Designed miniproteins, single chains, continued (4). Designs and how they scored, part 36

Each design is a single chain, and the fold is of that chain. pLDDT is the mean over its residues in the fold that is shown.

## One batch from the design tools (miniprotein)

Design m13301
Fold by ESMFold2-Fast:
Structure m13301 (fold): chain A 60 residues (1-60)
Amino acid sequence: MVIARAKEDYEGKSEEELSIKKGDLVEILEVIDGEHVLVRNLKTGEEGIVPKSVLEVVEE
């Protein structure tokens, strides 16, 4: 299981993207491409796509 932390607030630009707050923990479910990952927010249970650049891996 890969867990990452949001480094900054991110506001989703489409319905497929997830909005997250700085400090939120997410599980990386799938790598979409070199820039984007599908994640689940561990606090809310919401799933969506976020840029890899806003995440810091905490646990592998």
Scores: mean pLDDT 82

Design m13302
Fold by ESMFold2-Fast:
Structure m13302 (fold): chain A 59 residues (1-59)
Amino acid sequence: LSPEQLAALAAGIRAAARELGIEARVEIVGDDIHVRLRNASSAQLAAFLRRAAELVAAL
């Protein structure tokens, strides 16, 4: 992924977590994205993973 794609993906993941009411920390470390989720229910996690997959597919 390009730095621009990583930044766009990180921003999208942050927005998705916020919209789903999930406590999330999203960091770009080198060429990797580190995502930490807290207090997510199974339903919230499933919705988040689906949103994340859609964001990746849009790159």
Scores: mean pLDDT 82

Design m13303
Fold by ESMFold2-Fast:
Structure m13303 (fold): chain A 70 residues (1-70)
Amino acid sequence: MKEYVLELARERGLPEEVGERIYQGMVALDGKEPSREQAEKLVDAAAAGIRAAPEHRRTGSAGDGGYFEK
């Protein structure tokens, strides 16, 4: 399953990191083994979303919390 999702992401021109996140998202949503059909839809949707959302470029800034306790 993981490799299948990663391969789809790669074929769509997505980085492997995005493919891994898609796979984790599928597992979280279904709570069970994701289907190949759902994997294809999610990868396609992610590819379309990334192209439609240029703001994704803002990942260069710290977005996941900027504070760590000592």
Scores: mean pLDDT 65

Design m13304
Fold by ESMFold2-Fast:
Structure m13304 (fold): chain A 59 residues (1-59)
Amino acid sequence: TEEIKELLEKGKVEEAVKLVEELVGEDGARFIKSLVERGWSPEQVATAVEGILEHKRLA
């Protein structure tokens, strides 16, 4: 999660999305990419990734 935030802060969107795909899968990566495209902050995007991971862990 922190690594995703750092990559987004550096403008490395493609690397951040790839890392999200490895953690939460293709659907989650597409969702997170859409948040970045809508202008969500790196911190908000990282929080969204944490929420997806928590949901998957509990399902």
Scores: mean pLDDT 78

Design m13305
Fold by ESMFold2-Fast:
Parts: sequence; structure tokens; C-alpha cells
Structure m13305 (fold): chain A 55 residues (1-55)
Amino acid sequence: SDEELEELEKRIRETLSKLSEEEYNAFVDELAAIVASTTDREERARRIDELIEKK
């Protein structure tokens, strides 16, 4: 849902604010790869959540 996506984006932004520049670049690159390679919305959300959990 839109609310779930908005909350996920918010959590991503909060996570990014805690990262170093190198960690930020690596996180953004991996996030972009997940979005580009994953066609299923639910799987994409799960993979993004896993990425956030890794910190």
C-alpha cells in the first residue's frame, strides 16, 4: 500500500542519515540494484527491509 511504501521510504532515509559516505554509497547502489532487478513488489519490499536490517 502507499502508506507502507511511504513508511519504508522514511525508514530508509533515517537509516541513510546514520551511515558514513562509503556506507551510504554502497547502500544506495545495492538499493538501486534491488529496485532494477526485482519485478515483484512484495519481494522488492522484503529485500529492501533486509538491506536496512544489515545497517
Scores: mean pLDDT 74

Design m13306
Fold by ESMFold2-Fast:
Structure m13306 (fold): chain A 60 residues (1-60)
Amino acid sequence: SELQKGIAQLKARIDKAVAEAEEKIKKEVEEGKISQETADRQIAGLRNLAAQNYARLDSL
């Protein structure tokens, strides 16, 4: 259905945004602005939020 196609496109956008945010976080570790431990926590949080958004989209 068109709704399912739209959901797939939104999921792809979420994946791209998460990947870009992860790269920014990795750069902050490289620059000494945050620890690897802090970065791992932030990345886990981003992925968890993405998973929650996926679940919400799948409930439509």
Scores: mean pLDDT 87

Design m13307
Fold by ESMFold2-Fast:
Structure m13307 (fold): chain A 110 residues (1-110)
Amino acid sequence: MQEELDKLIEELKKLGAEKAAENIRRVRDVMGPEAGVLVAQAALDVIKGENPERAYELAVKAVRLMAERGDPEGIAAAITALGQAAKISNSPEARELAGRVADEAVRLLA
């Protein structure tokens, strides 16, 4: 898992997503490498414009896990990473996906 996460972080950095990579490291430090992998893969899917359904499902799974453990810092880091991925993607669909994940996170914390 950790080795898989390190590879995903390196791919994000190669795509110019340094802010996303740093926030995914914060998710890892707070919630462990499994949550980090979920957010990193979702961010890569968003940047590449590939498989939006999987990107949404992975991101929501990560924010639900963080909400269950009462970790607003992890959720904030995950949302920030996805927001940067959407900006790099520069697509309306990516921005909509990032917004939907943020809305779900707010709902889970309410």
Scores: mean pLDDT 83

Design m13308
Fold by ESMFold2-Fast:
Structure m13308 (fold): chain A 83 residues (1-83)
Amino acid sequence: IPASGAGGAALGAAGVAAARRGAELLKEHPDDPVAVAAGNILLIGGAINGRLALAAGARDGSAAAVAAGAAALAVAEANGVKP
């Protein structure tokens, strides 16, 4: 995967955004199956992007990618997602 340290930071930031949006959907519409499905997909996607950002940051020594990846995973895990 052609991910640089800068690409890892971008993936981590995208992961944070996705996870937050997923958590918001689950909080607003807990009984709506479409919103719950979308929220869970976004949380899982956020966690995946977070793990990819962490891996890229660890390889390339990018503190920004590691921090962004860790933040994405923290948001997802705080909402019950452990991919």
Scores: mean pLDDT 75

Design m13309
Fold by ESMFold2-Fast:
Structure m13309 (fold): chain A 73 residues (1-73)
Amino acid sequence: SLQEKADSYLRKGEEALKNKDYEKAIEYFEQALKLDPNNVRAYELLAIAYQNLGDMDKAKEYYKKAKELRQKR
């Protein structure tokens, strides 16, 4: 299912983050968001990946997106 594929990409991205492969983690989280565009966790993990790469503007943007999605509930 689409949900199982999205969850698979999230897990692969989290594994890449643990391995400090931030660019690969970003690609996996982007694939997860392509299947599940409202996934708050994927945006939070993207923010963490960009923060680790030193891209503070992108990190802030993705944290803001995650916060906005939480508040639309």
Scores: mean pLDDT 87

Design m13310
Fold by ESMFold2-Fast:
Structure m13310 (fold): chain A 105 residues (1-105)
Amino acid sequence: MVKLVEEAIEYAEKNADKIKLTEEEKKEAEEVKAEVLRMAAQVEKGREAIKAALAANPEDEEVRAKAKEFEDFIEAVLKMAEWLENATPAQVKAFIEALEKLLEE
């Protein structure tokens, strides 16, 4: 997941200057940005729950594997939020288009 986010960010930075936005598309970009920033705030609380689960079950390989998958997801969301905080609407649109294409493959 983190690698897909990094590839989408790189695409957005290279191609945003070529994107012309309608007023509707600008609004959609701002809504996506707000949603990702909200998710980032919520995943910080999730980290404490993962830490508690690992402390309670230190020898459980299944708990460790699931904790790692969730940490990878949290890291991806935080990376998206950090970049999106300073991204233009054109960069946000390019990022969404890149992610949708990468997820389709």
Scores: mean pLDDT 78

Design m13311
Fold by ESMFold2-Fast:
Structure m13311 (fold): chain A 60 residues (1-60)
Amino acid sequence: MEVAEIKADRPLTDEERKAVVEAARKLGVGTSITVEQGKAIADEVQKRFPDVKYTVIPAA
């Protein structure tokens, strides 16, 4: 399985980073996520912080 990373168009605040972690935990994801799971997490977080643009990329 490919590990994915979520990147923002700007540096994330501590609150935004915490929201990403909470969204991942809500989906039952551990310390590593797939691209599909990362996209779902980004979508969830973007609903709360629409000013931030998220991109999901493979960790490599």
Scores: mean pLDDT 70

Design m13312
Fold by ESMFold2-Fast:
Structure m13312 (fold): chain A 90 residues (1-90)
Amino acid sequence: SVEEVVQRLIEELEELAKSASPEAKEVIQKLIEELRKMVEEKAPVEEIEKLILKGAGELLHLLQDTDPALAAQFAELVSAALRALREAAA
């Protein structure tokens, strides 16, 4: 389900946040809070995808030059989550 895909992404983001800088942790935590709110409010999949893409752009821009390993891990998680959301919506 969409809720299961988002919950898995949240858990993976929480794990990444453990090794992130304070600045990156703050951005990741904000994304987690927004994702939880969207699930609680039963937001459409398209809106959840938009939030993930926006959050990905903001975090990757921050991390690309400061923590390329974390940026790569985050990009992989986002790619997997977006694919799983499209499959859950079909």
Scores: mean pLDDT 83

Design m13313
Fold by ESMFold2-Fast:
Structure m13313 (fold): chain A 66 residues (1-66)
Amino acid sequence: SSDREILDEIARHSQRVFDAARAGDREAALKELEELKETLLKLGMPEEDAETVVKVVQRGADRILA
């Protein structure tokens, strides 16, 4: 189902973002956040919802990088 695909992509990209953040690689984390947004939009997620997901993941990464 589309919901399972969306959740799988969120989990996969979030893991990559957080791995980059734990490594101190801010540039890699930002690149993975951009790829997450593009992937969610391609899966038919509304832009506002995709931006909300990215902002939540970015806040998590920012806390790891702090």
Scores: mean pLDDT 86

Design m13314
Fold by ESMFold2-Fast:
Structure m13314 (fold): chain A 74 residues (1-74)
Amino acid sequence: GLEDFKKGIEALKNGDYETAVEYFRKAAEAFKDKNPALAAQAYYGLSVAYRKLGKTDEAEEWEKKAQELIEKAK
């Protein structure tokens, strides 16, 4: 979970956006089970990575899901 999230952030910094998507997906799955707020952070990471890949529609979907999850976690 947390290690995958960290690797996702490193991939974003290095411009490896496809790799960032993969790690943020793994982090989201792990966090969703135990930490919904951290899962929302991973969903924001997915949104950022998809925007960098030029996949704007996918980026907006993940941003929306992150916002919904944060709302439900509080």
Scores: mean pLDDT 81

Design m13315
Fold by ESMFold2-Fast:
Structure m13315 (fold): chain A 87 residues (1-87)
Amino acid sequence: MSPEEKIEELERKIVQALLQDDWAALVEAAEEYVKVVIEAYKPSEEEVKRMQEYLKKLKEAKTREEAVEALNELGRVMNEVIRKAKE
């Protein structure tokens, strides 16, 4: 499976977990997403630290709102990493 196909599958898993309020599945999918992005696109040390920071915020989220905010921030950083790697 290509990195792009894995990312699409993980994005679907994240959406499904959010719809089902399955926080364990959400965290697992987000962790795997970060791992795939790091392995496939080899971001800088600074970008890895930012992704890890937002992943930590997701794991520490006490409300759905906090989890969604952390996911949106994480997604933004990961999309920027993928975009730069394709240039």
Scores: mean pLDDT 81

Design m13316
Fold by ESMFold2-Fast:
Order: C-alpha cells, then structure tokens, then sequence
Structure m13316 (fold): chain A 72 residues (1-72)
C-alpha cells in the first residue's frame, strides 16, 4: 500500500530515538482503534508498525504484530 510505504519511509528517515517513539505510537494507536472497534484503522496502524519493526530488525515485535493482524 502506497500510503503505508510512504509513512514507513518517513519514519525510517528520522533519528533512532524518534523511530522508536513513532513505532511505539503506532502500536498504541492500533490498540486504541482496536478497543474502539475501529478495526480498519487498527489494521492500518499495525501494518505500518510491522513494516517499521521489520526494517529495524525487531523480530519479537514483528511477530506480535503479525499475530495481531491475523486476529483483525
């Protein structure tokens, strides 16, 4: 998805600390949307977070996000 790829590229251009903050923010945004029943928005947030986690080599978070995407 072009929108997700653009967001991932934007985050990966930031400093390491800002990348970590944005990744955490995307996970929290996904959880918030999921709790509110906004499953489409939750899926988009989790997909964006998964791409960032994979690019940063965070295999544990990437596995958790893949599991979340299978459930919603």
Amino acid sequence: DAEIEARVAEILALSESEQAARLAGLVLLGIGHELDGNLEEARKAYETALRVAEALGDEELAALLRKKLEEI
Scores: mean pLDDT 85

Design m13317
Fold by ESMFold2-Fast:
Structure m13317 (fold): chain A 56 residues (1-56)
Amino acid sequence: SLLAEAERLIEELYRRVAARFGPAVAEAVRAGLEQLLAEDPEAALALARTLLAGLA
């Protein structure tokens, strides 16, 4: 499902951001994406993919 895919990407993004920038930054990014996911799941998915690509 779209929600399950977005949650997986948000979790992967959290891990990568935490590893590079620390847990406080990772929590802020996750909180913002979770809020966006509640309002616009497709936008949350697109943003999470874009951020993950930038961290690759």
Scores: mean pLDDT 85

Design m13318
Fold by ESMFold2-Fast:
Structure m13318 (fold): chain A 68 residues (1-68)
Amino acid sequence: DAGRTLARIVDEAVDEALRLAPTIGPEKAVEYARELARQRGLDAGLSPEDAEKAANIAERAVRQRLAA
C-alpha cells in the first residue's frame, strides 16, 4: 500500500528532523526531512511523484511543528 508506506516514511523523516532541529536549526531540519523522505520513498519503491509528495508533506509538517 503506497499510501501507508508514504505516511510511515513521512512520520519517520519528521521525527528524525525534529530530533536534530535543536542542533542544526529549523531551516536545516526542514531540508533534512525533505531529503530523507524523498530518498527513503524512492528506496521503498514509491514513484518519483509519490516520493516528492512525501518530501513536500514532511517539509510542511516540520515547518508547522517548529512554528508552534
Scores: mean pLDDT 86

Design m13319
Fold by ESMFold2-Fast:
Structure m13319 (fold): chain A 84 residues (1-84)
Amino acid sequence: SSSMLERARELLKKVKELLKKVTDSEIRALLEEAIELLETIINDPSISVTRETGLLLRVIGLLLDALQKSKDNEEIKKEIEELI
């Protein structure tokens, strides 16, 4: 799925830009883990659809956790909501 790979690349770019704005260590850790999972997808041209989907679902889970932890920061919360 070239379309799914393109979505992973765009999401990686956006998460990296968001990470530059975040100072909270817990939110940063979640975003850094999401980046590592997205890079795993992008750097494996032989990745199975099942594994690619599983890793993307884990990325969404990490972004949802980051969203929950950003409840007191409206700018970061809004930017994470736009990623999901």
Scores: mean pLDDT 86

Design m13320
Fold by ESMFold2-Fast:
Structure m13320 (fold): chain A 69 residues (1-69)
Amino acid sequence: SPLSREEILAALDAVLAADLAAAKSEYERELIRRTAEILRRYLTGEISREEALARLRELAAEAEEREKE
């Protein structure tokens, strides 16, 4: 059977905890938390799939520009 929303949210929290533990900087932890927040908002129905994708693309662009600085 497909995963329930609660199971998906629990899996997201577990992955977030692991990624935060593996992060080497506060900047990486910020990116991980911001990504998880976008996904959580999508899974709870607060934002649409299109909005979630747009926000994730914006976050990726911000990270790319920061690496060029």
Scores: mean pLDDT 79

Design m13321
Fold by ESMFold2-Fast:
Structure m13321 (fold): chain A 60 residues (1-60)
Amino acid sequence: SSIEELIKRNEAAAKELEELLAEMKADPSTPEYLVTLHELVLNSTKYVIERLKKKLAELE
């Protein structure tokens, strides 16, 4: 289903963002505002995944 594909794409994006954030935090030359922006995007992506999973669970 389209919802399952969207979940998969968002989970892949979240994983890439988590890996990128780990690298950015390990690099002291990374501006703090970029870390904050990526954290906001990651949290938003996780929220979307939770909402999509809830919607999928409502389908029989």
Scores: mean pLDDT 85

Design m13322
Fold by ESMFold2-Fast:
Structure m13322 (fold): chain A 59 residues (1-59)
Amino acid sequence: KEKEIIKALEVAISRPPIAIDTLMKVTGASLDEAFEIVDLVLQGKYDEALKKALELAKK
């Protein structure tokens, strides 16, 4: 799960729709939660985005 999350965050800037889809499938995040995580990456808040994605994956 962590490796797939990191991969999704890596493509968030270049391919946002793919990052959103991968985050939803891997973490079970809602569309809104996946958008928030991608937006955090776009703001340069990578560590915060990764933490949020990992916390969602634990549900």
Scores: mean pLDDT 79

Design m13323
Fold by ESMFold2-Fast:
Structure m13323 (fold): chain A 58 residues (1-58)
Amino acid sequence: SDEEELEKIKKEINSLLSEEEAKVVNGVIENLKEYLSTKEVLELLKKALESLKALNKS
């Protein structure tokens, strides 16, 4: 389900960040969920994860 994919991507993003960074990002995600559908949030998080992976490789 989209909800399960969302939680999976959140965990993956959190694993690439410090504890402090993860708290900020999780706050942003919760705010986005107030204004966007689960599918829209999932699409944004997929793009964010790809960007974070690219930065973390460097």
Scores: mean pLDDT 79

Design m13324
Fold by ESMFold2-Fast:
Structure m13324 (fold): chain A 55 residues (1-55)
Amino acid sequence: SLEEIKEAFLATLSDEIKEEAEKVYEQALKEGKSEEEAYDLMREKAVEIEVEKLK
């Protein structure tokens, strides 16, 4: 399921990046986006943070 995929992805992240990624996911859902769209935005945000921090 998408929820299982989301949890597996989040488990690979540091706590700080996980928090930021989850905020993006929650915000997208509040804006009426689908769970798939919210997941894509969350994943994109996590990757951006990883790249910027050189982690």
Scores: mean pLDDT 79

Design m13325
Fold by ESMFold2-Fast:
Structure m13325 (fold): chain A 55 residues (1-55)
Amino acid sequence: SEMRKRLLRLIGEVLRAIGDLFDAELAGDEAAKAEAEKVLAEKKKELKELVEELE
């Protein structure tokens, strides 16, 4: 289904953003960390909204 594809893509994006955040932390890159945190927050909000629509 289309909703299933959207959910799987968003989960993948969240996981990638978490990886980017950890990489930035290890590198001590404050700018990259801030960007990754922003992306992660946006994707987590989208995922929560999509999951609520499935109920």
Scores: mean pLDDT 82

Design m13327
Fold by ESMFold2-Fast:
Structure m13327 (fold): chain A 97 residues (1-97)
Amino acid sequence: SRVEAIAQALLDAAERTSELIKKVPKGAESGERILETARAASQLLRDGGLPALPEALKMVGDTINEAITRNSSVAGEIARAVAEGLRAFQEGVAAIA
């Protein structure tokens, strides 16, 4: 289903973002937290359907913002990893349309 495909695209993007952030000094915990939050957000989307999408994206976005804020010395590297993850998510969603 479209909901399942979007939920999978979110997980795939979070996995890529997590892998990139884990390469940043002290990034391993932040990468894991983002992936854990994305799993919860993906489940929220599967349970609630498309109406849950804004809340699911907010959960992941808030976790990403916290990771950037808590790791100010490497914020640029984390932001770059997030940008790559966002591109992967956008490409995944575009493929569903």
Scores: mean pLDDT 82

Design m13328
Fold by ESMFold2-Fast:
Structure m13328 (fold): chain A 83 residues (1-83)
Amino acid sequence: SDELIERAIELLERALDAIAAGNLREAAELAREAAELLSQVPGHEADAELVRRAAEILENAETEEDRGAAELALAVVLVLLKK
């Protein structure tokens, strides 16, 4: 499970880098991968759901507000996973 968390952290960091580069489709794909890994770790179901919602926002992002909300959600989960 620690290996899955470490891999999810790497994917989330890459997703945030992709958002910063304007690559929202890539960011959404990376976030979906991270959510799938987190869904397999007991006690991280809420983190997985939040990351999945961020991916959906990135896939349908039409405003800077949408992008900001997704970025914040991914950043919050990253902080929680690195505790």
Scores: mean pLDDT 87

Design m13330
Fold by ESMFold2-Fast:
Structure m13330 (fold): chain A 60 residues (1-60)
Amino acid sequence: SRAVERGALVVAMRAGVSLEEAREIMEKVLAGEISAAEAAKELGVSEETVRRAVELARRL
């Protein structure tokens, strides 16, 4: 979905990870399979970065 794509872009840009990895993690967070804290640990970024990306994805 477009919401997942936008969230993945923000995470990829800020975390320095691939778009593919960011997309997979964002889909799991948006589906409620993992928490923002777990996603942050997996991506090697702050929880705040993941929360920001989720908010942007959900607002658009």
Scores: mean pLDDT 74

Design m13331
Fold by ESMFold2-Fast:
Formats: sequence, C-alpha cells, structure tokens
Structure m13331 (fold): chain A 63 residues (1-63)
Amino acid sequence: MIDEEDVIEALGLIALAVAKLHAERTGNKEQLLEDVKRYAERFKELGMSDEAIERLLKEAEEA
C-alpha cells in the first residue's frame, strides 16, 4: 500500500517536471526556482521529508 508521504513526494517530482517545462517555454529560470521553493513549503506542510525537500530544491537550482 502506498503511504501519503510517498504520494506527496511523487507530486513534488511532477510539479518540478511541469515547472521545468514551463521555464523551458518561457526562458525564465528564476521563476522556476521561486515556484519550486513555494511548492516545497506547501509539501513540507503536508509531510514531505526534509531530505526530499532539499533534493527538490537542488534539482530546481541545477536545472
């Protein structure tokens, strides 16, 4: 059975992928990082681990 935490982490990865696609279309990498940081704050409130949050933010920063 899939735990809620696993679902939240999967949603975080999907949100990152969508944000990357949007940034590629607009050429706005600064907005990508801001959007992912905002998503990370929300997902942390929902129970995403600190390690997963750090990974998500690093991935966005590295583009």
Scores: mean pLDDT 73

Design m13332
Fold by ESMFold2-Fast:
Structure m13332 (fold): chain A 60 residues (1-60)
Amino acid sequence: ARLAVDLLVREGGLSREQAEEVVRLVQEGRYDEAVALLKEAGLSDRQAESAVAAVEELLR
């Protein structure tokens, strides 16, 4: 979880609170909502999908 939050803050430019919400959505299997939140935070469609995939990998 901590590594995934750090990735989203560093790479995505998200706040820690936004990054924690994205990690939670991915853990709950709500991938579409996680992508939507990342896009609202300023990521492109490709960047949001890549970030979700990276978070899934880090969450094991």
Scores: mean pLDDT 79

Design m13333
Fold by ESMFold2-Fast:
Structure m13333 (fold): chain A 84 residues (1-84)
Amino acid sequence: DSIKLVERAIELVKQLKEETDPFDRDVLRALILILFSVIELADPENKELIEKYRDKVLEAIDQGNYDEAIKTLEELKKELEKRK
């Protein structure tokens, strides 16, 4: 279920927002990237949409805009729910 995977990504970004250790932050970012690859495999028809949102989420994370990353993931979840 791609929607449940997006919900997991939201929780990882929330965890990343509160994380202060640089190594653990890098691990969480890598896990979020891996999770997007799994989302694409779970929902291949929406691959282009998922990739677009992935790029926005990662850009927001890299800028320290975790609330924007969470908002972007919530938007992706809503878009995927509409396409069922």
Scores: mean pLDDT 86

Design m13334
Fold by ESMFold2-Fast:
Structure m13334 (fold): chain A 61 residues (1-61)
Amino acid sequence: MLKEEVEKRLKELGIDAKVSTVSTVTDAGETRESLLVVMSDSASEEERIQANRIAAEAQKA
């Protein structure tokens, strides 16, 4: 699962974040899933950028 892959990568980098999946139904009746990364309040801007990059790259595959 993409969520598990992103969570593993974030944990490897020591980034404290919660990853969730969001499901959206398109006009064609297809269900699409996207990842939502929620950073901790103590996370740095660099960590936020890194987490979002990892999630975006995983979703492109």
Scores: mean pLDDT 74

Design m13335
Fold by ESMFold2-Fast:
Structure m13335 (fold): chain A 70 residues (1-70)
Amino acid sequence: VLDEALARAEQLMAAGRPPRDAIAEVGKDLYAAGHLETAELVIRKTRPAVEAGDGAAALANMRAAVEEFK
């Protein structure tokens, strides 16, 4: 689930979506699928990077979360 969210965020950012929009869309998709805790984790872990406009840092924070929860 979290790994799928990471892949989706990377795809959206690679397609030219701003980090804020990409993470918001991923969070919304997780919420709609019933993955509330994962949605909250993704939003929380990426928030500082998203606020800074740093997509690479947002993806790095998501990758770190994937490794932590393996």
Scores: mean pLDDT 78

Design m13336
Fold by ESMFold2-Fast:
Structure m13336 (fold): chain A 85 residues (1-85)
Amino acid sequence: SMKDVLEEMLELLEKAIEYLEKGDYEKALEQLRKVVELAEKNNYPFAEGLRKAYETIKELIEKGDYEAALLYLKIMKKEIEDMLK
């Protein structure tokens, strides 16, 4: 169900946040990429927005703006949490 997929996305976003806080940027991006691919595979209308957010977070990490990347990830998590209400 959509609820099960959104719950999986939340678990992956939580892992991405944990990896980013630990300085494991490559693993953080891997978890976030899985979130985007889940949305795309399920043809969700918000999949394009998640892909754009992934590209933005990747750019922030590449520029060394880890604090902004973390805030962006937390905002994405909140948006998915709000979809489960």
Scores: mean pLDDT 88

Design m13338
Fold by ESMFold2-Fast:
Structure m13338 (fold): chain A 70 residues (1-70)
Amino acid sequence: AREVIRVELDTSGLSEEEKAKVFRETGKRLSEEARERARELAAANPDEVGEVVVTLTVDGQTQVTVYRAS
């Protein structure tokens, strides 16, 4: 089973320290949520891999990370 999470952040106008904090906190939260969701998807369909695709757009730059559980 596959799910897509899309997150957009605008860090324009933030200080370098504030940007670093937002990236750390958002990255940690998203990774924890995506890993848990992948496990839930795998538990719901044990014959399938649970896959969560996180699309993070920061100031117009997009990064894609995939989390899997089986």
Scores: mean pLDDT 80

